# Designed miniproteins, single chains, continued (4), part 38

Each design is a single chain, and the fold is of that chain. pLDDT is the mean over its residues in the fold that is shown.

## One batch from the design tools (miniprotein)

Design m13294
Fold by ESMFold2-Fast:
Structure m13294 (fold): chain A 104 residues (1-104)
Amino acid sequence: SVEDYIAEIEALIAELRAAGASPEEVLAALFERTLELLEKEKDEDAQIELAIETLALAVELARERDSPLAPLLAEKYREMVENKYSVEEMKEVLRELLAAVKAA
């Protein structure tokens, strides 16, 4: 279920934060794990829900850590929700955000 995927992602975040990972390392791992889970998921509605909930979580994490990426993540979250993206468009946005985080 999407709830099980989010719980897995939250556990990963907690583990990385306990290990002293940077905010950028946590965000990169979050996007990488989500992209892996999206390839595993067979239901399009569940893929859409997972992508949206993961990006919402990324926005909250970035804001909590006062990351300069927070405005970009918030804008992409709004666009994803408002424009009703396809799964492929959502995956593309997540890949672009992963690249931006790794470049930071």
Scores: mean pLDDT 86

Design m13295
Fold by ESMFold2-Fast:
Structure m13295 (fold): chain A 88 residues (1-88)
Amino acid sequence: GRAQLVALGAALLVKLADRGELPEEVKERAEEVLKENGFDTELEREIAVALGEILIALGKKTGEVPEALAAAAEALGLPLETLLAALE
């Protein structure tokens, strides 16, 4: 559902920030969004981040990342274009 797409997109943003591709402030907000969408424990957030890493790898092969990023952009209150620009 939408909550799962938001959580996957937020996990993707956390993983990108861990790689130095996004500011630390985006990571902090993305972790907050994960908690808001039912990833209340540290273990659940770690699983979501691991899934985000898989999604990055698959998205580079298939292009199936935009829906998760769009959902995360809405949850973070950022335009999708801002997040896409940060990934370039």
Scores: mean pLDDT 64

Design m13296
Fold by ESMFold2-Fast:
Structure m13296 (fold): chain A 91 residues (1-91)
Amino acid sequence: NEEERKKRIEELKEKIKKELEKMGVKITPELEEAIEKAAEIQVELEEAGIGDYLTPEQAQLAAELYSQLKTPEEEEAFMLANAYLVEEENK
């Protein structure tokens, strides 16, 4: 359970990092931390079962998790993580 969460976070983090590198984005230490935060938030949402339909409690939890994103770079990393999950679902 915890081990699966850590593995999923690392997989998502690595995929986001690779995608950004492929786009010519230089991975700074700050951006790497943002990528890790985005991956953690995304995995927490997945683990909580937050998907297409949100209850008021799930919506509040999602808002609290998203509020941990502090910079535009963190928001971009989160958007990329979300897009990657959609592509993984298709494959």
Scores: mean pLDDT 59

Design m13297
Fold by ESMFold2-Fast:
Structure m13297 (fold): chain A 71 residues (1-71)
Amino acid sequence: MMVKLELEVTTVEEFEAAAKAAIEAGVTEVKLTYVLYGDEKISEEELKRMKELAERLNKVAKATLEIVRVP
């Protein structure tokens, strides 16, 4: 049975936890949305960490990563 997971996160820690949970659950398709409110910014270190996790996730599942800015 195909398992799909869609999650919205607002912190890098939540993003890391969500990515790990998806991998451990054996999810076949996952959509992770990282939400930035107003003028919030991601540091270069945080962005690099998120990209590395997204690459790992894509090796084991069909993963879609979105970074969305909400006014």
Scores: mean pLDDT 74

Design m13298
Fold by ESMFold2-Fast:
Structure m13298 (fold): chain A 56 residues (1-56)
Amino acid sequence: EEEVKKALEELVKTSRDYGAKLNALKDGSYEDIKAAIDEFNKAVKEQEKKLEEARK
């Protein structure tokens, strides 16, 4: 239970940080934007798996 709460808090923090990073890349190249989105998707998926495992 505590692990789940910690994972969620970390996810929110990471999500916020990445949102700001993506916003800064508004003037970036398509390549840069795609790479950032790919990295964000990877991080979200990894965190989702961690959350599911921690719940068990």
Scores: mean pLDDT 74

Design m13299
Fold by ESMFold2-Fast:
Structure m13299 (fold): chain A 102 residues (1-102)
Amino acid sequence: MQEELDAIAETAEVIARGLREDAERYKDTNPEVAELLRKAAESFEKAAQAARDGNTPLAAKYFREGAEYVEKAAKMVSGREKEGYTQIAELLRELAERLEAL
C-alpha cells in the first residue's frame, strides 16, 4: 500500500507542477484562470503530502478540491487545454473515490 500511495503522491506532484507552469503562462492573459490553476496545484500538493503520510481520506478530500478548481478553469479555456483539464479533473475525482474506498 505505501508504494501505491507514494506513486499517487508522485503523480499529484507532477500534475501540480504542470498546473503551476500553466498558471504562470495565464498570469497576464487570464488572471482568473491562473488563480484557479494555482489553487488546484496547492490542493494536489496537499493531497500528495496526505498520501505520503498514509492519510487516504485527507488525500481524497484534497484531490476532490483540486479537481473542482481544474474543472472551473476548464470552463474558462478552449480547445486542447479545455480537454486536458477536463480529463485531469475526471482522473483525480476517480482517484479520490478509490482512496475513499480503502
Scores: mean pLDDT 86

Design m13300
Fold by ESMFold2-Fast:
Structure m13300 (fold): chain A 59 residues (1-59)
Amino acid sequence: GPMAEEARRAGEEGRRAIRAGDAAAHQRYGNKAKELYDTAETEEGKEAALEGLRLAGGG
């Protein structure tokens, strides 16, 4: 769904920020993925946001 897609995009952007050495962008996208996890109503949305958090290097 749209929330899951947004969470994956946030995670991928965070991952790119890590590769580029942009700590501020990495933190921003990690926070966005966490927000999407907290507000997700479906298991699929939560799983996608959790994966986004992991990709953003928070865990």
Scores: mean pLDDT 70

Design m13301
Fold by ESMFold2-Fast:
Structure m13301 (fold): chain A 77 residues (1-77)
Amino acid sequence: SDDLELARFYGEAASHLLVKGAYLEKQGNKEEGEKLMEKGRQIYDDALKSSSPEGQEVARRVVEEGERAAEELKKAL
């Protein structure tokens, strides 16, 4: 379904921005990191609002994996 493919695409885009944002923040680029993470959250929210229930599940799982990766980056010294 095109809806599921779009949900996955936007979920992956959001996930990428969240991970990149966390990476930049860890490197001392806090302002840029925060902006990318905010953009990632906005893309995710929009994906949830525009997707079918199955698409919402796909987007959620992809973003949860990105959030986990971002948290691991924050915990690393």
Scores: mean pLDDT 82

Design m13302
Fold by ESMFold2-Fast:
Parts: sequence; structure tokens; C-alpha cells
Structure m13302 (fold): chain A 78 residues (1-78)
Amino acid sequence: MRLALEAEVQIGLALISVGVARITKDPSIAEQAIKLAQEAIKLAEKVPGPIGDQLVKQAKDTLKEAQKVLQEAKETSK
């Protein structure tokens, strides 16, 4: 139960960081979002059953969004 909550919180933090990185176009914030999403995947993989599977999918989707934002931010950086 607690692991599922920790994974959900980590996904939330990663999503906030993705949002901030999109607004600021800051590569360092996007890299932080990637790191948070990767940790969320590791936590979600430890959650048994269908809730764990859903959290892994959400975390992986968040990681893909963070990676896309990082690529876009790097294209706008000097």
C-alpha cells in the first residue's frame, strides 16, 4: 500500500517538473523530471498486481514526456 502511494507521489512530482520545464524551456529541469520519472518506474515495479501495472504505465508515459521536453529544451538552448 505505502509503495503505491510513494510511486503516485513520485509520478506527480515528475509531472510538475515536466510542466515547469515546458514553461521555462530549461534543460536542467527537464533532466530532473527524467530522474524523477525513472525513480517512479522503479517504485511502481515493486507494487504487486494491476495497480502496480497501471502505475508503471503512468511512470513510463511520464518518462517519455520528460524526454521529449528535454529534447525540445536542448534545441532552444544556446
Scores: mean pLDDT 80

Design m13303
Fold by ESMFold2-Fast:
Structure m13303 (fold): chain A 76 residues (1-76)
Amino acid sequence: MIHLRATGESARAFAARLSEYTGVDLSGARAVGVLVTDDEVTVAFVGDGSTRIVRLPSSDADTVLRIARESGGVEV
């Protein structure tokens, strides 16, 4: 299990890149949490007064983790 977080500009950069990867508009995120398990990748986008959750297959884990780390996400 891997858990990463991004805030501020790192969260915006990650949301923008993941929006391009998934085709879903994830703009407006102030913080992003990523949880990787053997079964799936769960990404939580925290905006102003709202939380949006995106679930991706475990086959996307390496790509999502690479995008998160390159955007300034840190493992917790």
Scores: mean pLDDT 80

Design m13304
Fold by ESMFold2-Fast:
Structure m13304 (fold): chain A 110 residues (1-110)
Amino acid sequence: SLPELTEEELEEAEKAVEIARKGKIDELSPVQLLHAIYYILTKEEITEEDIELIVKLYNSLDEETKEKFKNLILGLLSEEKREEVRSLDLNKPEELIRKAVELIEEEKKK
């Protein structure tokens, strides 16, 4: 579970995204991977390049941290939309990430 990030944690998350964009994803800890994903998902606009980066970050997660990612997504969604995410296959990362982004973008419009 990620609580609301502090300003310092947001700065660290932004730096983690920069490291990932440089192709150095292997240098990031599980917490940094999740914070980078959270930072991208909470942007005003999520681009196709952002979705591709989230897929790469997700694929670098171990099984325990993939469950934490799922809980992070659930925390960003209304109760109705949470059921949609719970049905998603964790072994189909592109489909999972694209659906999660769709649901989160819809939630931001409310």
Scores: mean pLDDT 78

Design m13305
Fold by ESMFold2-Fast:
Structure m13305 (fold): chain A 81 residues (1-81)
Amino acid sequence: MEAEREAAIRRVADLVAQAAKAEAAGDLDTAKKLYDQAVQLAQDFVQKVYKKYGLDVAEEVAREIEAAMEAARAAALAAAA
């Protein structure tokens, strides 16, 4: 599970960073597609964690993913400024 958690967090963060770069470049269609993919991956992974490990672990993983998404977006936007 740890490797899957790390992979999911990294994948979601990468998609958000790419989406933020596309948004900064004015490619709103690509940005929307990448943000939608990031949200879908995050929701699917959190739901799998909830089913296997319960609410407390799912909430912890959801907070980690949310923090990683916010950090990735902020870093990408700061680099574009």
Scores: mean pLDDT 83

Design m13306
Fold by ESMFold2-Fast:
Structure m13306 (fold): chain A 81 residues (1-81)
Amino acid sequence: SEEEKLREQAEKLEREAAELLKEDPGSLEAARLLVKLGVLYFKLGQKEKAIELLDEAARIAEERDPVLSRAAREMKELIEK
């Protein structure tokens, strides 16, 4: 099903992001994956999980990529409405 495909994508991205963060807690590649993950969880109806992931992405990106950090925060605010 479509939902099963989204769940499989989310699981893959979670593993990739976790590995990147284990090597570098400030990984921008991981921050970008967490944004994609947040969108996937929002599509799956898991708003709280999506919000947590976008907040984490924004925090990770804050120093190295303020533009990515702002984008993640704006997406989080749109979901919270």
Scores: mean pLDDT 87

Design m13307
Fold by ESMFold2-Fast:
Parts: structure tokens; sequence; C-alpha cells
Structure m13307 (fold): chain A 69 residues (1-69)
């Protein structure tokens, strides 16, 4: 399952301190869709999805703020 894959990579990143696994977790979260991850019962998958969603929101806000200039 998509959420389980993200949870697995994030857990491996925490266990090994390896940024490569962290990057894989975030890449998969974007590719598989953050909405399903946010609705999953996997806490690490939810955390990764929240970080991705926050980044997208900040990007959209930056575009809106730039248009206000």
Amino acid sequence: KKAEEVDEYYRKALENGDAGYLGKAFHLAVEHGVEELLNSDYPYAREVARIVERGRELGAQAVADNRAL
C-alpha cells in the first residue's frame, strides 16, 4: 500500500539517519498523492504528507503574495 511504503522509507531514514531514505519517502508521497497518506493510519506517512502539504501551501501563498506587489 502507498502509505505503508512511505512509512517504511521514513522509518528507515530515522533508523539509519540516511537522508536518501528520507528523500524517497517524500518523493513517493508526492507521486502517490498526499491526500491518501493524510487519511491513512500510518503516523509516519501522515507526517510526511503534512510536510509536503505545508510546502505546497507555502508555495501557493508566495505566488499570491508576489501578485500583491
Scores: mean pLDDT 74

Design m13308
Fold by ESMFold2-Fast:
Structure m13308 (fold): chain A 84 residues (1-84)
Amino acid sequence: NAEVQRKLLEESKRLNKEAEEQHKKFQEEIGKKEDAARASAKKRADELGLGGNVTRELQNAARNETRDKIFEEEGKKALEEEKA
């Protein structure tokens, strides 16, 4: 049935577009949270009078921790969605 095939293709295109848009939003959200974490770590280090090398290490650690937490939370959501 050509009509059914056409509808399935249109639905597939819509779902793929939504998935791409969600992925882009997710990547933007990660970037924003990473930047915020780095800024917060720098502010805290500056308030504590820490040296530049320690500040850089704290910024990198905060960025990495934030990224890891985001991916962990998304992984948990995916697992819960698979428990249908």
Scores: mean pLDDT 79

Design m13309
Fold by ESMFold2-Fast:
Structure m13309 (fold): chain A 83 residues (1-83)
Amino acid sequence: MEEFERDVVIALAEMVLGIGKADPRISPEALELLEKVVDKAIELARQGKIETALRYIRDAIRALNAQDVEGLKKLAEEAEKEV
């Protein structure tokens, strides 16, 4: 079941990035920040840190829905520091 959970979380992260790239309301800067968060969430999921990966995906979706580029930037900075 752990491998299934990892694959599902990775697929969700990739889908979030794909939807973001297709949304004309999302700026190129916000897309670059989203990509950084998604890449780290995928890395964390591969390490078995499923809950942490899901938190980053959820918080990225919330920031995008709020059009909160500063919140997304902060999230990307947190993601760079995540081990």
Scores: mean pLDDT 83

Design m13310
Fold by ESMFold2-Fast:
Structure m13310 (fold): chain A 88 residues (1-88)
Amino acid sequence: MVSERYNLANDFVQKSLKGYQLSALEQKLVDDFILEASILAPDNETLLSALHLYTDELVSLLNKPSDYKEVTLALINVGHIEDLRASS
């Protein structure tokens, strides 16, 4: 079953992405980030702070014309996850 932390993270991200259309791979990358961040963050305050930074960068990426959005999003995921590991 999905944890309360995952539900909190998913609700925050879905609210931030309201009105954006994502590809299946982009959605998978977002879902993968939500799951990993929910596991790595030591508390809900750290989780929400990380999600806020992530969604700001993700929204910026989605508003750019680029053929490399999926690759860029994968790199964004790696960076934010490394930041969470360093903060724990």
Scores: mean pLDDT 80

Design m13311
Fold by ESMFold2-Fast:
Structure m13311 (fold): chain A 83 residues (1-83)
Amino acid sequence: LTDEQIEELVKAAREAIEKREEALEEARERGGEETARLVEEAIREAEKLLEAYEAGDREAVEEAARKALEYVAEAGRATAAAA
């Protein structure tokens, strides 16, 4: 990842954490408790991403970003299955 991409990920992570309650309520309404759980896990990975960024651990930032995206994708699939 470039420094610019890292900055974008950090911005996205901060926004996800700030909007945690709203995101969890929307996820529960659209996909139920399983979708809300997956969104919560994605936000936990966003928290790990910020910790890794502050520590200067670029590899950990990349890993946390990948896991967050994986949980978001799983939440989308769970929402589709619940419909």
Scores: mean pLDDT 80

Design m13312
Fold by ESMFold2-Fast:
Structure m13312 (fold): chain A 94 residues (1-94)
Amino acid sequence: SKEKEEKEKAKKEGEKVIEITKGIADAHTAEILSLDEELGKEAKEKGEEYVKEMEEILKKDEGEKGLEEIKKKAKEAVEELNKMVDEAKAKAAA
């Protein structure tokens, strides 16, 4: 019973991490798109790819291990999108 409870908790937390990551990706994509249309489209595609990968991990239902992989992917997504924001700002300033 304890393993089932931990697995259900991990799944719910993973769903929440994915939802938060979607919001962050949408916000970053909107900012990038306001600065550079081409880079904004690339940011949207990359954000969607990261979300898809996180949803595939969630579907495997691997409990705490799956949750840690989702958190790692979310961190990678935010870091890459932050880099793209910086690149868009640099390009707009040139």
Scores: mean pLDDT 86

Design m13313
Fold by ESMFold2-Fast:
Parts: structure tokens; C-alpha cells; sequence
Structure m13313 (fold): chain A 66 residues (1-66)
């Protein structure tokens, strides 16, 4: 499910301090979902949207910590 992929990404993002790596991980998660997981186009779009929100949130946290 999309929620499981988001949860996995969120846990991994907690260990990353480089904004470029956050974006790379989000892109890799989407690629894995497209290639290996049986998801509809709508589910892929939902995952992409949620990953973008998660990246933005973590980028803000990193900026505030600096």
C-alpha cells in the first residue's frame, strides 16, 4: 500500500541530513513502486504527492536545525 511506502520513506528520511539525498530517496522510492509494486496510476500519483510533502517537511526541519 502507498501508506507503507510513505512510512518506510519517513523512517529513512529521519536519518538523512542532506536535502539532495532526501530528493534522491523519494525518487528511488517512486521508481521501485513503479517497477516492482502492483500500483495503479492513481496510486503512483498519490505516492508522488505524499513523498513531495515529506521531502518538503524534512527540508524545513533541516533548515530549522541549522
Amino acid sequence: PVADLVREAEAAFATITDPAELRRLAEKTLQVARDAVQLSDEEIAALERRLAELVARHERQLREAA
Scores: mean pLDDT 74

Design m13314
Fold by ESMFold2-Fast:
Structure m13314 (fold): chain A 74 residues (1-74)
Amino acid sequence: MAAVEARFVALLDDMAARMTTLSPAAQREMMRLMQQAVDARDRMQTLPPAQAEAELARLQAQLDAQMQRIEAAD
């Protein structure tokens, strides 16, 4: 679990860093995605470690796609 949590913190840090170059509207959309990530992480805490790692990998892929969409639209 600790390794999953560390990876999740790194993901949020990356999202926060990306927000620094975005418009206020895009920043609000990014904050919405960050909230979705936090909600997903809370659900993952109820899972066995191996399953939590798999879900985190899926979440990272989904968030990367959504972040790219936000950046492209900005």
Scores: mean pLDDT 79

Design m13315
Fold by ESMFold2-Fast:
Structure m13315 (fold): chain A 106 residues (1-106)
Amino acid sequence: MDPTSVLSPEEANQLVRLGPELLALLREAVPLDTRVLTVDAVVYGLQLWLQKHGLISRDPETGQNIADVSDSPLHAVLKRDELVLDTETRYLLDALRKAGLLEVVT
């Protein structure tokens, strides 16, 4: 695993408010009573959602866990042109940030 894919403790424990589309999606995999979560809890919830929908596979050439989201509601939520996601923590977090689905709570 690449060290750049690991969150710092400060980043992992950062409180974020979820966009309503992401919150609805995560509620399919995790019982959530709040839209304010830590960054690590959001990424973990997304990994559980991907696992629940059977979207995670292993790339035989790189050994990385990837997800093809082309036919999933996640593709629409992420608003991406790319149909394949790396499922490592840093890459999922960056995808969520790029889509504007996380707001920092101060």
Scores: mean pLDDT 74

Design m13316
Fold by ESMFold2-Fast:
Structure m13316 (fold): chain A 92 residues (1-92)
Amino acid sequence: MEERKRQGREEVERGVEEVVRLLKEIEERAEELYKELLREYEKYGKEYTEKKLAEYKEKRLKGELSLAESLAVGKAEKELKKREEEEKRKKE
């Protein structure tokens, strides 16, 4: 008659493992989106990428932005700023 208490613990352990797996999938999707944003920056330049990042920021304000998109956009903005500063340093 204690099956409910044992089942609760197994469900919590399975739930934690499933959440960890989902977080890894979100992180992998964010990494892929981040790489695509960097590739688009290299192909289409700064103006195109800045417009795309602005669209993601607008989605964020509307609550339409996914966790993967939010992480990718944050990483892309940070890396693009770093690359722009390094480019300026090499030209000076």
Scores: mean pLDDT 73

Design m13317
Fold by ESMFold2-Fast:
Structure m13317 (fold): chain A 61 residues (1-61)
Amino acid sequence: MSSLVLQAQAIVDSLPDAVKEEAQVDLSDLQKAEEASDSNENALRTVAAVLALIGLKEDHT
């Protein structure tokens, strides 16, 4: 498991229940991108998912 997935999980755990379900979709996408590491597009999707989760945390803190 990558450190990015661990950081994303921590962000999801810190979010309000109302947005946790939406954040779980982004976390799942991040995890799939990490598992399919053979593509540059997957790396970009991983970064985008992390940024989306950080934005959700900032908006709700």
Scores: mean pLDDT 65

Design m13318
Fold by ESMFold2-Fast:
Parts: C-alpha cells; sequence; structure tokens
Structure m13318 (fold): chain A 55 residues (1-55)
C-alpha cells in the first residue's frame, strides 16, 4: 500500500502533516490526529506508526 508507506516515511522524517494526511486518506481520522500529535511532540517513530496504521 503506497499511501501507508508514504505516511510512514513522512512521519519518520518528522513530517507530521504528511503522516496525518496519509491516515486521513485511509479514512482513519483518529490515527491522523494521533500522528500529528506525535510529530508535534517530536516523536517521529510514533508519528510514522500512526500515519501508516491509518492509511
Amino acid sequence: NQIAEGARRAGEQGDGTGAAAGAYEGGNVKMSLEAKKAALAGDSERAAEYGAKGA
């Protein structure tokens, strides 16, 4: 799934907006918000994980 892989890479790079957008496109608003919160906290690993799970 290219959307999930893109979301994971965005989160790993500290791009919380990209990670959240991927999860949102996958239809998981909760994971989109969690990815954004993790990125704002500086937790790139969690941002990548939530983004990928939502996408």
Scores: mean pLDDT 77

Design m13319
Fold by ESMFold2-Fast:
Structure m13319 (fold): chain A 88 residues (1-88)
Amino acid sequence: ELAALQAQFQALLGELQAALAEAVELDRAGRPEEAARLAERALERYREPLRALAAQLSKLDPALAAAAEQAIADLEEVARLLRERAEA
């Protein structure tokens, strides 16, 4: 069911967002290397499961799948920026 897939996607996305928020807090606390590592580990854990759910959504609603892929890309960008900060 579409609603069940959307709910599962949002639940996992929320977990990734929470981990990235913790990483941003570490960066704010002056711990940029630790922040970057936490963000990278969170993406490693959640990225493929989220992409798998987005692929399932694409079979039911391509527009929702596109929005899901964009949300994943936005969070990948946050982790990339944290890594750039750590390397500065």
Scores: mean pLDDT 85

Design m13320
Fold by ESMFold2-Fast:
Structure m13320 (fold): chain A 101 residues (1-101)
Amino acid sequence: KPIEKAREALKKGNYDEARKYADEAVETAQKLFKEGKYREAAKIYLDVARIYLELGEFQKAARYLKMALEAAVKADDYELIKEAIPLGNEVSDKQIEEAKK
């Protein structure tokens, strides 16, 4: 799965490869969302948001977190909604830190 390759690349410090596989995962999530597979799409968007958060790309992390939350709500998946909230707080905190630099 592209998201697993993105995580492996990130652990190795291969940041461009991590972005490439994260973007491939986004394409998969968009297709799943369009097909009504909201839970599967939400899980991928959450994982992509975590990858971009680790890469320091907080605007992209926020974007995909918003997509994950929308998909989780459409899936009626309370556990995914609960998982997205603290990640959203972390992204917001990091955006505030960067704005002060």
Scores: mean pLDDT 84

Design m13321
Fold by ESMFold2-Fast:
Structure m13321 (fold): chain A 63 residues (1-63)
Amino acid sequence: SSDDIWKVYEAALKDPDVRRLARQGDLEGVYTKLKEIAKELGISLSDSELRRIARWLIRSLNL
């Protein structure tokens, strides 16, 4: 759901490792961290949804 996507995105923005990887443009690194965050939050998102969030984070943190 959009609520779940937003929760994972917000949690990721607060994570210093995600912020570092996103600033480096490391899509697979961000994706791997998003899988961990989603699991910790009990949120089930597809690989394509997690990679979409990763692309948003890379864009947002390199603006």
Scores: mean pLDDT 86

Design m13322
Fold by ESMFold2-Fast:
Structure m13322 (fold): chain A 59 residues (1-59)
Amino acid sequence: MDAIKKKLEQLKKLTEDHLAITREMLRRRGASDAEIEAVLAQLRHFMDAYEADVLKKLE
């Protein structure tokens, strides 16, 4: 159980790091705050769905 928990926490951290990098990249490109939040919301939704599918496969 602990090994799976650690992998999930690591995956979530990688996802958050990717979202942070994407936010900074879009900001540097001159995207508006509203546009950045919309893009990040869609990416987070996709990543959450992916994590749910991985968890379902493990159970």
Scores: mean pLDDT 77

Design m13323
Fold by ESMFold2-Fast:
Structure m13323 (fold): chain A 100 residues (1-100)
Amino acid sequence: SKEEILEILRKTVEELKKLIAEELDEETAKKVEQQLDKGLQSTEEAMNKETDLEVIKLLALLFLESLRDLVEEIKDKLSEEAYKKAMEIIEKGIEEIRKL
């Protein structure tokens, strides 16, 4: 359902925000958190305009893939363990969406 997809996206973003807050300096973490919040909000607004569940899933998957790009952009600022954990958080979200 659309609500299950939204719950997965929100959970993924919250887990990433927690990891980022632990690993990055406060100024950089705040900028990344703002990008995550803006991306999530735009995706939720787009999903709310759609009635086709396959289109809603596609929007969710595109958002989650954009999170991988964001993590790659900040890779040099993350520990090896934090990078791995960030990618695992995103991969889990993608897998959960695909199983719906």
Scores: mean pLDDT 88

Design m13324
Fold by ESMFold2-Fast:
Structure m13324 (fold): chain A 62 residues (1-62)
Amino acid sequence: MDQELQRELVIRLGEELGLSREEAERLFEKYGSTGKAVEALAEKAGVSPEEAERLGVRLLTS
């Protein structure tokens, strides 16, 4: 997956978790990787990193 697709995935996951598009974009820019951004999204949303990863996989496969 290219960087643009990874960015959009992180944004979509953030929105699913109740965060703004801007917040999700900032987390992706800050960490530079999908995995680290997903961990940060989980912390912001109050869910476990495992749950956030599971949601990300679901978004990718749905």
Scores: mean pLDDT 76

Design m13325
Fold by ESMFold2-Fast:
Structure m13325 (fold): chain A 70 residues (1-70)
Amino acid sequence: MKVKLASGAEVEVGESVGAATRRIYEQASGDDAQKEAFGLVFGAALENTDRVTEKSAEIANKIAENLGAK
């Protein structure tokens, strides 16, 4: 299942967090990419996994919204 992030980058549920963060940096740039990558890694760590989950993708979007809204 693919999840579209606020920046427009897409991540695949079940892929490695490392692959997903690399794709975020390829498809988005600057502050949005950094926030979404951080949220994805943080969310996966909370679930004690190195894989992208629906919850880690939701956390990535929430962090981008809360830290990037001006």
Scores: mean pLDDT 75

Design m13326
Fold by ESMFold2-Fast:
Structure m13326 (fold): chain A 74 residues (1-74)
Amino acid sequence: MSVEEIEKEFEERVEEILEEARRTGDFEAAQRRLLQEVADMAQRLRAAGLSDAEVAAIADRKLAEMGRRLRELQ
């Protein structure tokens, strides 16, 4: 699987989690699920051949983006 496919699947999972948070108001559950999705994405990126530094950079960017989006819903 390509890096682009891994990031696309991650973004699709994020959209599902944020939509559930909007519907249920359970932002604690959403935050826990988002953190798990970042961990899963990081493992898939390593399996795809990215270095630890490249994985950390992508994960940090995604965590910042998700944190902003989740705060905007609260």
Scores: mean pLDDT 84

Design m13327
Fold by ESMFold2-Fast:
Parts: sequence; structure tokens; C-alpha cells
Structure m13327 (fold): chain A 78 residues (1-78)
Amino acid sequence: LEEKALEAAKAGNYEEAAKLFIEAAIEALKKGDLDSAIGAAMEALHYAPEEKKPYLEEGIRAARAGDLEAAIEALKKA
């Protein structure tokens, strides 16, 4: 997912890149990999449209707090 997200970004498809980074972040959270999840969510925040940024910021904050359930729910809204 993360590799495909970077490929989409290089092609100028920022909406697809943001979506793929969100999917990568959710997958990392399900694995308990908080560092990878935060990294992917931050990349998604870079490419995401303005209306989705609050949900990504909420997800990053929840992930940093170790609240996997809240992080996943916030990222699903993005």
C-alpha cells in the first residue's frame, strides 16, 4: 500500500496517494505498528484535501496516544 501510494504521488494523483496512505495507516494500526501508522497518516495529511485533514489529525493524535480503536475510526472518516 505505501509503495503504491508513493507511486500515485509521483504520477501527480494526490487524491489516490492520500487514499492509499490512509489504507496503509489503518493496516499498520491493525498490526500494532504505531510508527508506520503515524508515518503513513502524516503522508496522507500532506496529499489530502482540506476537508479530510481534521480526521487525519485526529487519527494521528489517537495513534500517538496508543488508542488504536480511536485512530482507526478517525482515519476511516478521512
Scores: mean pLDDT 81

Design m13328
Fold by ESMFold2-Fast:
Structure m13328 (fold): chain A 86 residues (1-86)
Amino acid sequence: MIKVHVEHEQVDGVMIGAEIEKTEKGYEGKLVVRDGVEMAEAPLVNNEAEAETEKARGRAKAENNVLELELELEDGRRQKKKFVVK
């Protein structure tokens, strides 16, 4: 089982991460968004997840062996990164 962990720079204390695996039913796992005040987790459902705190919203999407993570901060800054999932 391969787990993909993504940490962006601790910009304003915000982190986005995911644990994901490929199964016969699609992609399974969870999305985690953590700031300096709170943490939100969401399971992948139909290969997608969203989790939000007061400071940030995170999204995960898995398709064709690629995990896409998007982080949106309350000031409108967005970061999107793609990872190969094996």
Scores: mean pLDDT 73

